# Designed miniproteins, single chains: the designs that were tried, part 16

Each design is a single chain, and the fold is of that chain. pLDDT is the mean over its residues in the fold that is shown.

## One batch from the design tools (miniprotein)

Design m528
Fold by ESMFold2-Fast:
Structure m528 (fold): chain A 71 residues (1-71)
Amino acid sequence: SKEVKEAAEIIREAREGKISYREAVDKIAEIAGVKLSEKEREELTRELGVLLHSGLSDEAIARYLLERIKA
């Protein structure tokens, strides 16, 4: 989907160190139209760090985070 592609580009920027993991989570939440609590932002930021080192593609991580944010 368009949302997954846009989120995947943000994840790629985080992987390349162009933005922080927290900034990536915030931008993906904006794409999803969801306002996260501080606790949710911290938890998703930690999960993103793990996922970026898991061997998953940027699109797979994007799909996972969008699903988690929308839940």
Scores: mean pLDDT 88

Design m529
Fold by ESMFold2-Fast:
Structure m529 (fold): chain A 93 residues (1-93)
Amino acid sequence: LSAEQVAAIQQALEEFKKKFKEAAEEDGLPKELEEKILVVVENELVPALQAGADLADLRQGVETLVATLEKQGYKKVAEVVRELYEKLLAVLA
């Protein structure tokens, strides 16, 4: 990745973290699930993308997570997760 793409990914991550925590509080997402999702995004997804992993390979996992969150009633959390994925797609396009 270029230095500009790395910076854009970091900016998207910081915006995601703020919105995600707010959405988690509003939806009543259990703290353990909040922490699990943040760990996956910060310690698996973002580092993998910075190492050159293809976002297309992650699409099924992201859609499965979003669908699960929506089914459990965590609508705002699901929207924030989808927004992060769409922003990352735009940065890496």
Scores: mean pLDDT 80

Design m530
Fold by ESMFold2-Fast:
Structure m530 (fold): chain A 91 residues (1-91)
Amino acid sequence: SERAELTRRLHYELAEKVVEAAETEGKGLNEEVARAAFRRYTAPDLEAMQRAMTAAVEEGIAKGKITEEELKELKKAFEEAKKYLAEEEAA
C-alpha cells in the first residue's frame, strides 16, 4: 500500500535522527541501545530498528539527550505507525 511505504520512510528518518543523537554523545543514551540503533540502520530490517527506538524511549534514555520538542515529534510518529500496524494486523 502507498501508506505502508510512507510509514516505512518515516521510520527511516526517525532512525537517522536517533543514530545522529547517539553518535554525537552516547553518554545520555545507553551504549547497547546506541550501538543497536546504528547497526540496525545499516540493515534492511525496519522492525528491528523500531524496537530499538521504542526501547530507548520507554527506558527514558532519550530524555537525557533529546529535547522535549524532539521527543514529542518522535512519540507522535510512533503513535501514527502503531495505528497503521494495528490496522494491518486487524485486516
Scores: mean pLDDT 49

Design m531
Fold by ESMFold2-Fast:
Structure m531 (fold): chain A 90 residues (1-90)
Amino acid sequence: TVEEEARKTIAELEAVGQEAMDVYYDESLSDEEKKAKLEALKARMEALVAELEALKAQLDPDSKIAIEVSIMLGLARELLKWIEAEIEKL
């Protein structure tokens, strides 16, 4: 169902977000390794955000899942801005 796909995409976005934080705080990685990993994670997050936006259009806007999707999209967009800013510093 659309709701099941939305929940799956939310879980994937949460996992990618955690991976980005782990990469950022990994003091063993070089700036080049961090940049490459963050760029790959940024691309994955952008794809998942686009998927989640498409799924949101198919949901009842007053539903609990539509509210959860809206919150997750907001959080993901802020994290993407942060990742982009950190990539520019590397």
Scores: mean pLDDT 88

Design m532
Fold by ESMFold2-Fast:
Structure m532 (fold): chain A 64 residues (1-64)
Amino acid sequence: SAEIDQAVDELMTELNLPASQRPNIRAQLEAAVDDFSRGFKMPPSPGIIALAKDVVRLDERAKQ
């Protein structure tokens, strides 16, 4: 979705990652969104995407 693509672009910029990492960041974000959506029994919302972005951001920063 456009919202997922926007969130990936924002994470790539914030974490200063090379374009080669985009598929990895997208996969992590999609997995986190899916997990939260399933857990809350809600469709992907801006709030769920924001939570998923926070998780991916923290996980990637922990690797750096």
Scores: mean pLDDT 83

Design m533
Fold by ESMFold2-Fast:
Structure m533 (fold): chain A 61 residues (1-61)
Amino acid sequence: GVAPASWSPEQQALYYLRLAEQASAANDEASFNRYFRQALTLARKHGFSIPSDYRSRVPAP
């Protein structure tokens, strides 16, 4: 899926993190890597941190 361009960069990143967690739960590593990379790209581009907060907001399966 693709996050709506009208959403804030943080909301888009959280959307991709949720999709990554769903993919991980479905044992779909390729989709997990794709969505997680998109979230990290948004974080780097817009100057916010994802890695440390990610685990508390999107628990591992």
Scores: mean pLDDT 71

Design m534
Fold by ESMFold2-Fast:
Structure m534 (fold): chain A 119 residues (1-119)
Amino acid sequence: SSLPDEVILELINELIEEAAKILGVDVSELRERIEEVIRERHEVFELPEPVRLGDLLLFSPEEQELLRKKYNLNLSDDELRVFSVYWAIEMVLTMQGKEVPKELYEILEKLIKKLKELS
């Protein structure tokens, strides 16, 4: 089912805020690094153009589908939008030579569960 964009945006904002707390970084800095990763992938790999959800930049629907296939995800399109931002945060950390904290994935699982309860 399709949820209102405002609901998806609120869940993505919660993911970024909780991730920033775990990583000990500023929310605005993490948002900037996420946008940089998304833009760099679009340019370097000639992927379809990123899309806007409110003030957030997200991977294209085509890139989100590639993530679904690559990780064999049983997610709805709305859940996949949230997952794609989690994956961008994972890439930010990997590019910095940092390990991805287990707590970050636990936040994702809680937010996906909230989405399922709202659908």
Scores: mean pLDDT 84

Design m535
Fold by ESMFold2-Fast:
Structure m535 (fold): chain A 92 residues (1-92)
Amino acid sequence: MTEEELDAAIDRAVEELRKLPDVTPESVEQFRAWLREHAKSPEDVEALTYATLAAYLAHRRGVTGSGKPFTFKEGDPEAVERARARLAELEA
C-alpha cells in the first residue's frame, strides 16, 4: 500500500460522510484526522467508515440523541476494535 492510496481512501470516506444530513463540518474534519491516525490501509478506512455510518444510522433512529446534529465520537478505542472486527467478518 502506498500513502497515496491511503490518502485517496480517506478522501473518499470523508466525502461520503460530508453528503449525510445533520453532519457538521467539524465532525467531518475530526473523522478525517481519526482515519489518518488509526487507519493503516484502505481496508481499515472502509471498516472505520462502516462503524461511523452505523453510529450515524443509530443517531438518525433517535438512539443517540434525536434532534441533535451528528457528532463524531473520537477517541473510543472500542469503536476502532469493533470496526476491525467488522472488517475481519466481511473478509471471512
Scores: mean pLDDT 65

Design m536
Fold by ESMFold2-Fast:
Structure m536 (fold): chain A 83 residues (1-83)
Amino acid sequence: PHIVLDSPIEDLEKDKAKVRELLEKNDSVTITIPVKDKEATELKVKGIQDVAVELGYAATARREGDTVVITVRKLPDLAVIND
């Protein structure tokens, strides 16, 4: 799924909870964050990347004009198989 997180920084914990819920149900999520304030945007990006990493997902962020796009995807299964 693709979601847009346009809430104020005060709602970061709610945004993090929403992302966590989506990642429990999906192997990949694309998140777009409009850049309204540089400091707030950086905090949002870091918060979402932290949630993704905690759940075993890779999160890559890139700037696209007036938005930041975060691509979150499940890491490959690294289970060691005994020969």
Scores: mean pLDDT 74

Design m537
Fold by ESMFold2-Fast:
Structure m537 (fold): chain A 70 residues (1-70)
Amino acid sequence: MEELEREALSLRPILEKHEAEIQAALDAAAADSSLSIEEALEAVIAAIKDPEAREAARRALELRREAEKL
């Protein structure tokens, strides 16, 4: 738990820096009601243009999945 939390905290500055782009990708994915939550999250990651923001979003999703296994 602590290591996952620390990794999440290290991603926070990157996610905050690119928050507007991530939000726009989320809004676009949410507009397609045919997507499941899992598919929407994958679409968000794919739609992010900035490589740094995309990597941070992908890692945040990975950390969420690891935390959910607990």
Scores: mean pLDDT 72

Design m538
Fold by ESMFold2-Fast:
Structure m538 (fold): chain A 67 residues (1-67)
Amino acid sequence: AAADRAAYEALSPRSRAVLRARAEDPAASQAEIAERLGLSPATVSRHIREIERALGVPVAELVGAAA
């Protein structure tokens, strides 16, 4: 809904990129996403935690409903 979009857009550009990468390939490992974004796996993990805290739901649940 609109609140979910507002929360998503309030995320840092990097966190949004991590969420998009997860949504595009839910089966990808943290290492694979890190390679795509030029980040370390630890940095990807940090952004996932930021997204989960901001949106109040696990990233796996968010990307499991991808169209």
Scores: mean pLDDT 72

Design m539
Fold by ESMFold2-Fast:
Structure m539 (fold): chain A 88 residues (1-88)
Amino acid sequence: DKIEEFGKRVAREAARLLSSEGLPGAALLVRKEILEKAKTAKSLEEVVEAAVETVRKALQDSLVPQDKIDAVVKELREKAEKIKKEIE
């Protein structure tokens, strides 16, 4: 319900961020993985951490520089906090 809805919104934001980095294929895979992890998550916090790990790994596998990875992760966390406030 709320966790799954949150997961869908966070997954969409993560996919947008990856597409903006020029990785549309990775964006599709990351969105799917975050949605699957959200189905078994026990809290909104678990969804955020799963999304961050999934995005970080995808960017690392694409050889994106660490400073860029840190910037994308920071933006994802900020977007997730805004979504959390809207759902709570």
Scores: mean pLDDT 86

Design m540
Fold by ESMFold2-Fast:
Structure m540 (fold): chain A 100 residues (1-100)
Amino acid sequence: SIDELEKELLEILEELLKRAPEEVKPLVEELKRLLKEFMEAVKNKASLEEIAELAKEIQLKFEEVLEAVRDNPEMKAFVEEKKKKMEEIIQKIIDLHQES
């Protein structure tokens, strides 16, 4: 269900926020806000174009987080793993939206 997928996304964000260096936490908070906007658009049956644009903004924000942790190999690997999981969940949500 969309609600279960949203819960999984929020759990990933909480893990990122908990482990992120203090300087990176604001970027993770922005990522959380973009995700909230994405979920609100999905629940409000926004156009596929709008939902895809929000998903792209989330992807770009993850790239900013990765750049911010560039010099920390362990944190970079962790962020890359979480980015991949979030992208997979976001795609599942988009697929469910198209079937609705």
Scores: mean pLDDT 85

Design m541
Fold by ESMFold2-Fast:
Structure m541 (fold): chain A 70 residues (1-70)
Amino acid sequence: MSDYIEQLVRDNTPAARQQLDKLLDQHFEDSKKELLEKGYSKERAEAIAYSARGIYIAEISFLEQLLKRS
């Protein structure tokens, strides 16, 4: 999780929300491509990338809760 993601969560604008979605989609695709290049199967690469995406979503949700209560 980066300071940039925290800033986007704090901004809480439609543009910031779109940027967060874009970053999550980009990270998923980049992770999948990297795993495929390293010789992982499509199924394994997708499963790993999907799990990583879920972790980032959980981190963002936790950060939103902290910032809302702060």
Scores: mean pLDDT 75

Design m542
Fold by ESMFold2-Fast:
Structure m542 (fold): chain A 97 residues (1-97)
Amino acid sequence: GEVEKLKKQLDAILAEMRALIAEMRAILADPAALPTLSEAIGLILRGIGLYFEAELLAKKLEELGHKELAEKYRKEAEALYAELIALGRELLARARL
């Protein structure tokens, strides 16, 4: 049904956010990896896009009467977004022109 489709889409977005965080962490862990300003901005913008997609889908779950499930997904997305923005700030600080 519609709820199961939204759950699958949200799970996929959260998985993409976790993969992006892992990619950002790998760049920061490698002292030879010097991200360009363009690369750092690109990763941050992708993360922002994924977060807003998650918020939109969680809102649809809430509108279908699944408020607790929507809140669970929002909390997970917010936590991942906070980590992503913190890592993005570190990437920007290390970025080269």
Scores: mean pLDDT 89

Design m543
Fold by ESMFold2-Fast:
Structure m543 (fold): chain A 96 residues (1-96)
Amino acid sequence: LEEEEKKLLEKAKEYIKEHGKEIEEELNKLKSASEVTKRAEEIVEKGKKEGKEEEGIVYAVALLLAYLMKQLGVDPFTEEGFEEALKIIEERKAAL
């Protein structure tokens, strides 16, 4: 992963830790990848409008990452789950 991507993923990981209940509640409302993507876009647009673009991007990435981890069968609210998800992503990237 690029250094910029690693930094963004670390910020998203910390956001999931700090706001785990909020992330879980949002994911429980969203039934598909399409709905998660739409919600992420809404978060980014709201952040831009309110002058909190970076914060909005971190929240959107955290939501998308937590959803992806749940799809991979790993727990997005644990260190172990996050490390396993990153390993799967790196292995998939190496296979391409």
Scores: mean pLDDT 76

Design m544
Fold by ESMFold2-Fast:
Structure m544 (fold): chain A 89 residues (1-89)
Amino acid sequence: SSLALAERAVEAAEGAVKAAEAGDVPKAIGNLLRAIGDLLELEADPDAPEKALKAAELAVEAAKEAIRGDLERARALIEEARKLLKEAE
């Protein structure tokens, strides 16, 4: 489902934060690429809920911020994405 794809994108963003905290930049990049893949699959679905799309967009932004070293911003974006997913359920 579209919500499951958005959930996967958020989980990937959480993985990017953990990898970045550990100094594992290749793993953080791998998690960013997974989040991008989930977002692109959602964008290809014309019936995807707006909240699912927004959550996946925030997840991709969070993974990018984690790679840039802004872990506080990354976590805030993940929290916002999680809130949107709960509202969409």
Scores: mean pLDDT 88

Design m545
Fold by ESMFold2-Fast:
Order: C-alpha cells, then sequence, then structure tokens
Structure m545 (fold): chain A 62 residues (1-62)
C-alpha cells in the first residue's frame, strides 16, 4: 500500500538503532537496517523483522 515505503524506513531505522544498542559498529548497524528495509519491501514487516534478527545473529549481535 502507499505506506509500504514509510513502514520500511521506520523498521530499518529501528533495526539500525537496535544493532547500535547491541554494540554494533556503524557498518554492522547499517547492514542490519538495510536487510530490514529490503525484507520489509519484499515480504512485509514480519519478513523485515526476521531479516534484521538474522543479520544481527550473523554479526554476533544479541
Amino acid sequence: GPYARGTAGTLAGAAYGAALAAGGDEKQSREVGDRAERGTKEGGPIAGARAAEEAMRQLGLG
């Protein structure tokens, strides 16, 4: 819907912030945010959240 872009951006920002809070550096946190945005655009908010969680897991952030 028309809000898909806004939702993807919001989830990307939240995932980026969560990665920083978990001790991620700028590059790691950006990767987590980018994967959340891509996942949300391709499969909706649940897919975006799962993509962020998987990226954090792969980067050792928890």
Scores: mean pLDDT 79

Design m546
Fold by ESMFold2-Fast:
Structure m546 (fold): chain A 108 residues (1-108)
Amino acid sequence: MYSIVATLRGTGAAIRAVVREMAKIAKNDALAAEAAALGPDESTVLVRIETDGTLEEAEELAKKIEEAARKAGVEVEVEIHEERVATSPALDAALAHSIAATEADKAA
């Protein structure tokens, strides 16, 4: 098993488009739902995709992600990890939700 970690930077709309494309490439509906939850105002998003494929398949998937991001005008940084405990993508998503709630409280 391999985990592909992608850091995306750009406009929220462009990032959402790239994450949706990543979800299609990885066939991961949970990733598509996560992208939708973050909304259009995100300027930086960290995404993790897990695959049961070989290292070569993970590298091909990473290249497809980089190409999708480049076509959308999104800056991308991709890393491949072999069967390592990913500690941050789920935590970053939870923190993004907490930050959104805190910003709403500050606006009140």
Scores: mean pLDDT 66

Design m547
Fold by ESMFold2-Fast:
Structure m547 (fold): chain A 60 residues (1-60)
Amino acid sequence: MEEVERIVEEVNQEDGTTGERGRRLYERLKPLNVSRSVLEEQLSKANITSGARDEILSKL
């Protein structure tokens, strides 16, 4: 959980588009194999669109 929170915080601080942040979140979260409930909670705090969030959740 703490590692996922850190990743979301770091990505939110990075420059770029909402789509670029979504891609970085997917790439960094994929190897962690985190539960869907934790992903849903943490991605709700990410500076990305609801569509990007749903895409990440469907892929993980």
Scores: mean pLDDT 76

Design m548
Fold by ESMFold2-Fast:
Order: structure tokens, then sequence, then C-alpha cells
Structure m548 (fold): chain A 86 residues (1-86)
């Protein structure tokens, strides 16, 4: 179940993602989001949509000017990966 895979990845990597966002570490945030996508991809009905969601999220993280903007981008990215996987 792709939705369950996303949820488990959020639980496992959520703390690392939160820490990267708090520190303004875009590279670390992107690395964690890539781990979440990697966990979801084997279960996704449309792998291309998951890859597109990850790519858009990376662009938003890189464009973010504050930790709050990074957090919003990451949260939206996870939601979009969840939707793309279902």
Amino acid sequence: NAAEAVRKAEEEYGKELEEAIRNGDKEAAIAVLEKIADAVLPHAKDKKKVEEALAETKERILAAKTPEEMGEAAALGVVRMHEAAS
C-alpha cells in the first residue's frame, strides 16, 4: 500500500526532515525527501507522478527563503507524493 509506505516513511524520516528544515539545511532536507520517495516508488501505481512530485518539491526547497517556507514546501511535497502513489 503506497499510502501506508508514505506514512511509515514520514514516521521514520519525519524527525530528520524537521531537523534539516529547522537548521535551514536544504541539502539535508532534499536527501530526506529522496529517501521518502525511494520508500514510496516500489508501491506507486504511477512512478512518474511520484518522480515529478519529488522534482517539484526539490525546486520549492531550493527556492525557499526561510525555514517556514522549506517546511511548507516539504509538507506539500509529501502530500503530492502520497496522492501520486495512490
Scores: mean pLDDT 80

Design m549
Fold by ESMFold2-Fast:
Structure m549 (fold): chain A 115 residues (1-115)
Amino acid sequence: SAIDKFIEAVERELSRYHMRLTLLYAEAKTPEIQKFIEKAHDLIAHSALEIVKEVLVNKLTMKQAQTKMVQALREVERNITELAKKLAGDSAEGEEALEEIQNEIKLMEESIKKT
């Protein structure tokens, strides 16, 4: 079904994202950057899984599922930007980590829109 393609896209994007942030965490130069990446990782994964749960429990349409996921990812991007300022400050390393995470969110949004 169309909704099965949506779920498969979310699973692929979360797997890609998990690997990318794991590598980013391993390369982090400070404990503050590691903590930021860890919290950002959890926030995106939790948000995406909550939308998948809502889609399955409430039997949402493909269009509703796509709309809710994109909205949730945009909200999480705003929250992660604020989190970066609190945990990583204005460091170059923190800005690089934030940019990488923002790029991963954009890739997720585009993949979801193509389902």
Scores: mean pLDDT 85

Design m550
Fold by ESMFold2-Fast:
Order: sequence, then structure tokens, then C-alpha cells
Structure m550 (fold): chain A 66 residues (1-66)
Amino acid sequence: SRSEVKKKVYQEVGKEGARLQKESGVLITISEKDGILEVEIDGPMTEAQRKEAEKVNEEAQKKLAA
């Protein structure tokens, strides 16, 4: 269902954010409230973070559109 797709997408975004924080040293706060993913970044965003975020977002949009 669409609800299941949303949960999967949110989980993938959360895991990606945690990985980027560990690798880049940037403080990334990820929280989920009522199924809404909230992301707050404190510090400089690297090109690697931007690239990965773009890929995840593009893939998420495609899955949500299906």
C-alpha cells in the first residue's frame, strides 16, 4: 500500500542521514512525528551529503508516484 511505501522511504532517508552524520561529522537531527520526517542539519553540508540526499529524494519521488 502507499502507506507501506511511505514508511519504507522514510526508513531509507533516516538510515542515510545517520550514515552521513557518522561519515561527515555534521550534526544531523532526524525525527519522525505523525509519519512526517523532519530533518535538521547543524553545520556545513558536504557535496557527498548533497549528492546522496538528491539520489534518495529522486528515488523516493519515483516510488511515491507509482
Scores: mean pLDDT 61

Design m551
Fold by ESMFold2-Fast:
Structure m551 (fold): chain A 96 residues (1-96)
Amino acid sequence: SNSDLTELYIKNKNLTKLSLKNNNLEELYIENNNLKELTIENNPKLKRIYIDNNKYINLIILNADNVPKITITGKEGFKDIIDLSPYKGKDVTIKG
């Protein structure tokens, strides 16, 4: 159910843009999409983002106050697992 959602899986959907705001997500998995832009805002429990087999990605993470703003950019076929726990309270840019 939406009220208890801690993990989100998006596979084979041909999405080019995704925005997730004001959620209680701990893990996000994005596979086999044409994703070019991902915006995540106010997800203070987010620990991990997995991105696989997507187009050029400009990922912007905006969490609640005192949590990191992270920007990730990659090429086609970018694949990584990003653990956000060490970046609490820091602004980070990750290049793929």
Scores: mean pLDDT 60

Design m552
Fold by ESMFold2-Fast:
Structure m552 (fold): chain A 93 residues (1-93)
Amino acid sequence: METATVTAPPGGIAEADLKVSRPATVTLTVENLGSGPAIGLLVDEDGNVLARTGTVAPGQSATATVEVPPGTYRLIVYNLGDEGTARGTAVAE
């Protein structure tokens, strides 16, 4: 199991690399503890968006899944609120 976790501050963006050593299903989860919308993305090394949560409302969580080959991926979380954090987690299984 390989994991990346980020916490995006109010009005901020957080990013982390996810290294996948074998073909896996990546589960992307965003928990929005902020006051405004949040968005989670999983992108590949070429910048292609492979999965997205869509817009996650305050107090809500959203999940997306994608199957990926071995490689390096990036978890990106946008927090568009003025208060509180948005947490993103990507898990490869």
Scores: mean pLDDT 86

Design m553
Fold by ESMFold2-Fast:
Structure m553 (fold): chain A 112 residues (1-112)
Amino acid sequence: IKPMSPELKEALEEALKAVGEEAKSFIEALIKALGAVGKAIRTREPKYVEAAKILAEVFEKLGLTNDAAIIARLAAEGRAEDLTPEQRNMVDDALLASENLPAREAADAALA
């Protein structure tokens, strides 16, 4: 696995711990964490909201302004209505990827 920032690694571990998940790779951790953000948007369950908050805080500290950072922030704040159609599609894709992770892991390992 390529070295990542310590802050991102710690935040991914903390977010996954909040939802009771584990990851074997960086890509798996990212997919599961984004899936948790998607579940926060759909269910508003406290554990998923906490995961979204952890990711929003680390993405802000790293200066990320991409769609993943915006989605995590809006999920943490309960502002899903402010998502663009493209960002809603990203949430749906992340949920699907997290649910089918054994099949996705083989495909996405080449991108890690």
Scores: mean pLDDT 72

Design m554
Fold by ESMFold2-Fast:
Structure m554 (fold): chain A 89 residues (1-89)
Amino acid sequence: FEELLRRAVEKVRANAEETRARLAALAARLAARLATARSEEEREEVRFDALAEFLGMTPEEVARMREAIAAGDWERLRELAEEVLRRLV
């Protein structure tokens, strides 16, 4: 039982370190792109593109989410985000 518990803790730690590395890379990429953005609209697009890439979203998923954002449809955007998140678990 102790070996099973140790493996579970190691998996959680490995996932946390990997997630932190991915987030650090995303933050650096975001900072670089945001520095070159000229408008709030461009900054929002940069943030969304970086998040979509981090989550491994398809072009179709990105297009649907952009449509929801343009419509101001927070409920639809949340539904699409939940769909992507369910794929990642």
Scores: mean pLDDT 67

Design m555
Fold by ESMFold2-Fast:
Structure m555 (fold): chain A 70 residues (1-70)
Amino acid sequence: MDRADVVITGMTREQAGKAVAAALKDHPNVYRAAQPALLEGLSKFPPDAVVNVTVVGEGEKLVKAEVTPA
C-alpha cells in the first residue's frame, strides 16, 4: 500500500501550502481529502506566519491533516 507522510516545518504559510501540494502530487486522493482541513488551518495565519503542516495518508485514505503554529 502506498503511504504518504508529509511533514513541513519552519516554512511560511504561503511556502507550506505550495510545498504540501507538491509533496502530495502523486497522492491526489489524499490531497483532496486533506484540502478542507488544510484550507481551514492555513486561513488562520497571515501569509508570512511560520507554520508546521503534517499530512499522513495510507492508500486512498487520509489518516491525519494538521496545521499548527511553528
Scores: mean pLDDT 78

Design m556
Fold by ESMFold2-Fast:
Structure m556 (fold): chain A 57 residues (1-57)
Amino acid sequence: SEKEKTKLQTLIGFLEIVVSSSEWLAERPSLTPEVQEQNRKAAEQLREKIKELQARL
């Protein structure tokens, strides 16, 4: 339905913001290597989820 499509697009947009934040944290020299790696992995997982959601549009 159109509402389901709009909801999905909104969710994708939100997740893209979260990915950008995680990618930013992954590149911060002030953070420990462990925290940087956690954020890099989180961004990778979210990018895969975004691809799955886009395939449902």
Scores: mean pLDDT 86

Design m557
Fold by ESMFold2-Fast:
Structure m557 (fold): chain A 82 residues (1-82)
Amino acid sequence: AEELGKKALELVKEGVELVKKGRDIINSNSDDREKVLQGIGTVLRGIGLIVEAYILGKKAAEKGSELGKEAYEKALEALGAK
């Protein structure tokens, strides 16, 4: 349970960082179509990690993991569902 919660926390942190990085690429390179598309790809990868963190974090939280609950709540916040 704790190992699963730790993995979920790592995934949500990485996912949030990728979303921020992707948004920065898009905003800093609005006139460069190729860079904007690269930024969009980075955001989508980040969202995928956040969704995985939500699933794993919820499962870990149901088994009593405090780290899993933290990951689950952070993932919901990042997805705009908190």
Scores: mean pLDDT 82

Design m558
Fold by ESMFold2-Fast:
Structure m558 (fold): chain A 87 residues (1-87)
Amino acid sequence: SDAEIERLAESFVELVESLIESVKAGKLSVDGAVQVVLAYYRELVEALGREAAERVARITIERLKERYPDDPVAQRIIEAIEEALRE
């Protein structure tokens, strides 16, 4: 359902926000954050199928661009998700 896709997108945004905080706190590298995000996206594909997982990821990207337009960590994560959507 659209409500489930929206909820999953918000959960994905929350994951990315926690990873951004961890990178800024020096607890995680940007590459480490990207690896966590890509692993999470692959798990969404396995659980939901490609079409639903892509819908979740696209909403997640839109929300991250809106909330973090000038954040370099958010930009790296967005770029990684966008690349995964092409493969």
Scores: mean pLDDT 89

Design m559
Fold by ESMFold2-Fast:
Structure m559 (fold): chain A 66 residues (1-66)
Amino acid sequence: SHLERLRAFAETASAEELAALPPEDLVLLPDGLLLRVMRRLPKSYQEEVLALLPPERRARFERELA
């Protein structure tokens, strides 16, 4: 499935490869993997991904990335 392929890619991809993914795809990742990915991305791209999250998920990520 798309989600299975996306997860496998995100686990092995470079920071540059991850930054090439659309933010809409990154938000489909499970929280643990998305947090690891987000820590490797530039702040501007982190903000784009956070903007796509529902308020409660966004608040959790903002705490974890602080």
Scores: mean pLDDT 83

Design m560
Fold by ESMFold2-Fast:
Structure m560 (fold): chain A 66 residues (1-66)
Amino acid sequence: SMAAAERAARAAREAADAGDGAGGSTVLHNAYKGGYVSEEGARAGAEAARAGASGDTVQRHVLAGA
């Protein structure tokens, strides 16, 4: 759901704000692990989340890396 995507993006951004450079990608990998998620997709999603992108945009980046 879009609400779940927004929560995942927010959690990734919070991890980045806490100074955990790898935490954002780890959060997104765990949030989307039910589907195929590459490390590259998770990193791209984490970078988008850090930049303030919406949950749907973050999800699209995560899944595009598949």
Scores: mean pLDDT 68

Design m561
Fold by ESMFold2-Fast:
Structure m561 (fold): chain A 87 residues (1-87)
Amino acid sequence: MEELVEEIARRAAESPDLEADVTRLLGRFPSVEERRAAALRAGKIAAEVADSPHKQAAAFVAALEAINLGLSEEEAKRAARLAAELA
């Protein structure tokens, strides 16, 4: 699971379409510890809602945005599923 979560985060951060969003959203967390925790939670959600790399990257960004907004895990999963379906 950890390897997959790290790969999802890396793909989103390196995607030309998503890298700016990933940088902006992670930059909203004031500490390295909080940034890492947010990325791990978003990556885990993305892995649960999507099985293809492209859809997982889109789901990761949506989950990260929901976490930044202080939404529940269920709302983050809903946002991630929608993003994966549209990708």
Scores: mean pLDDT 81

Design m562
Fold by ESMFold2-Fast:
Structure m562 (fold): chain A 82 residues (1-82)
Amino acid sequence: TTVERLEAKKEEIKKKYQESESSASQFHYRVAEHALEILKEQAERSEDIAQRASRALGDYDRRKAELDSAEQARNAALDKKV
């Protein structure tokens, strides 16, 4: 959604660049377009980073549960705790 909005804004700025008769205005529109492209890349990375962090936390919790279960079984076998 954020990426889609940034893409739409980038296309709007690009159209203004093409319709501009002033070299100064064209320069400003090009700078704005480039800035929007950087923001889009950052937004895409932010969503990817958030998803990867969520998956990593889920994997960590699963592994910890497995290790805790294995340690309890090992301790019960070694100490004969019921």
Scores: mean pLDDT 69

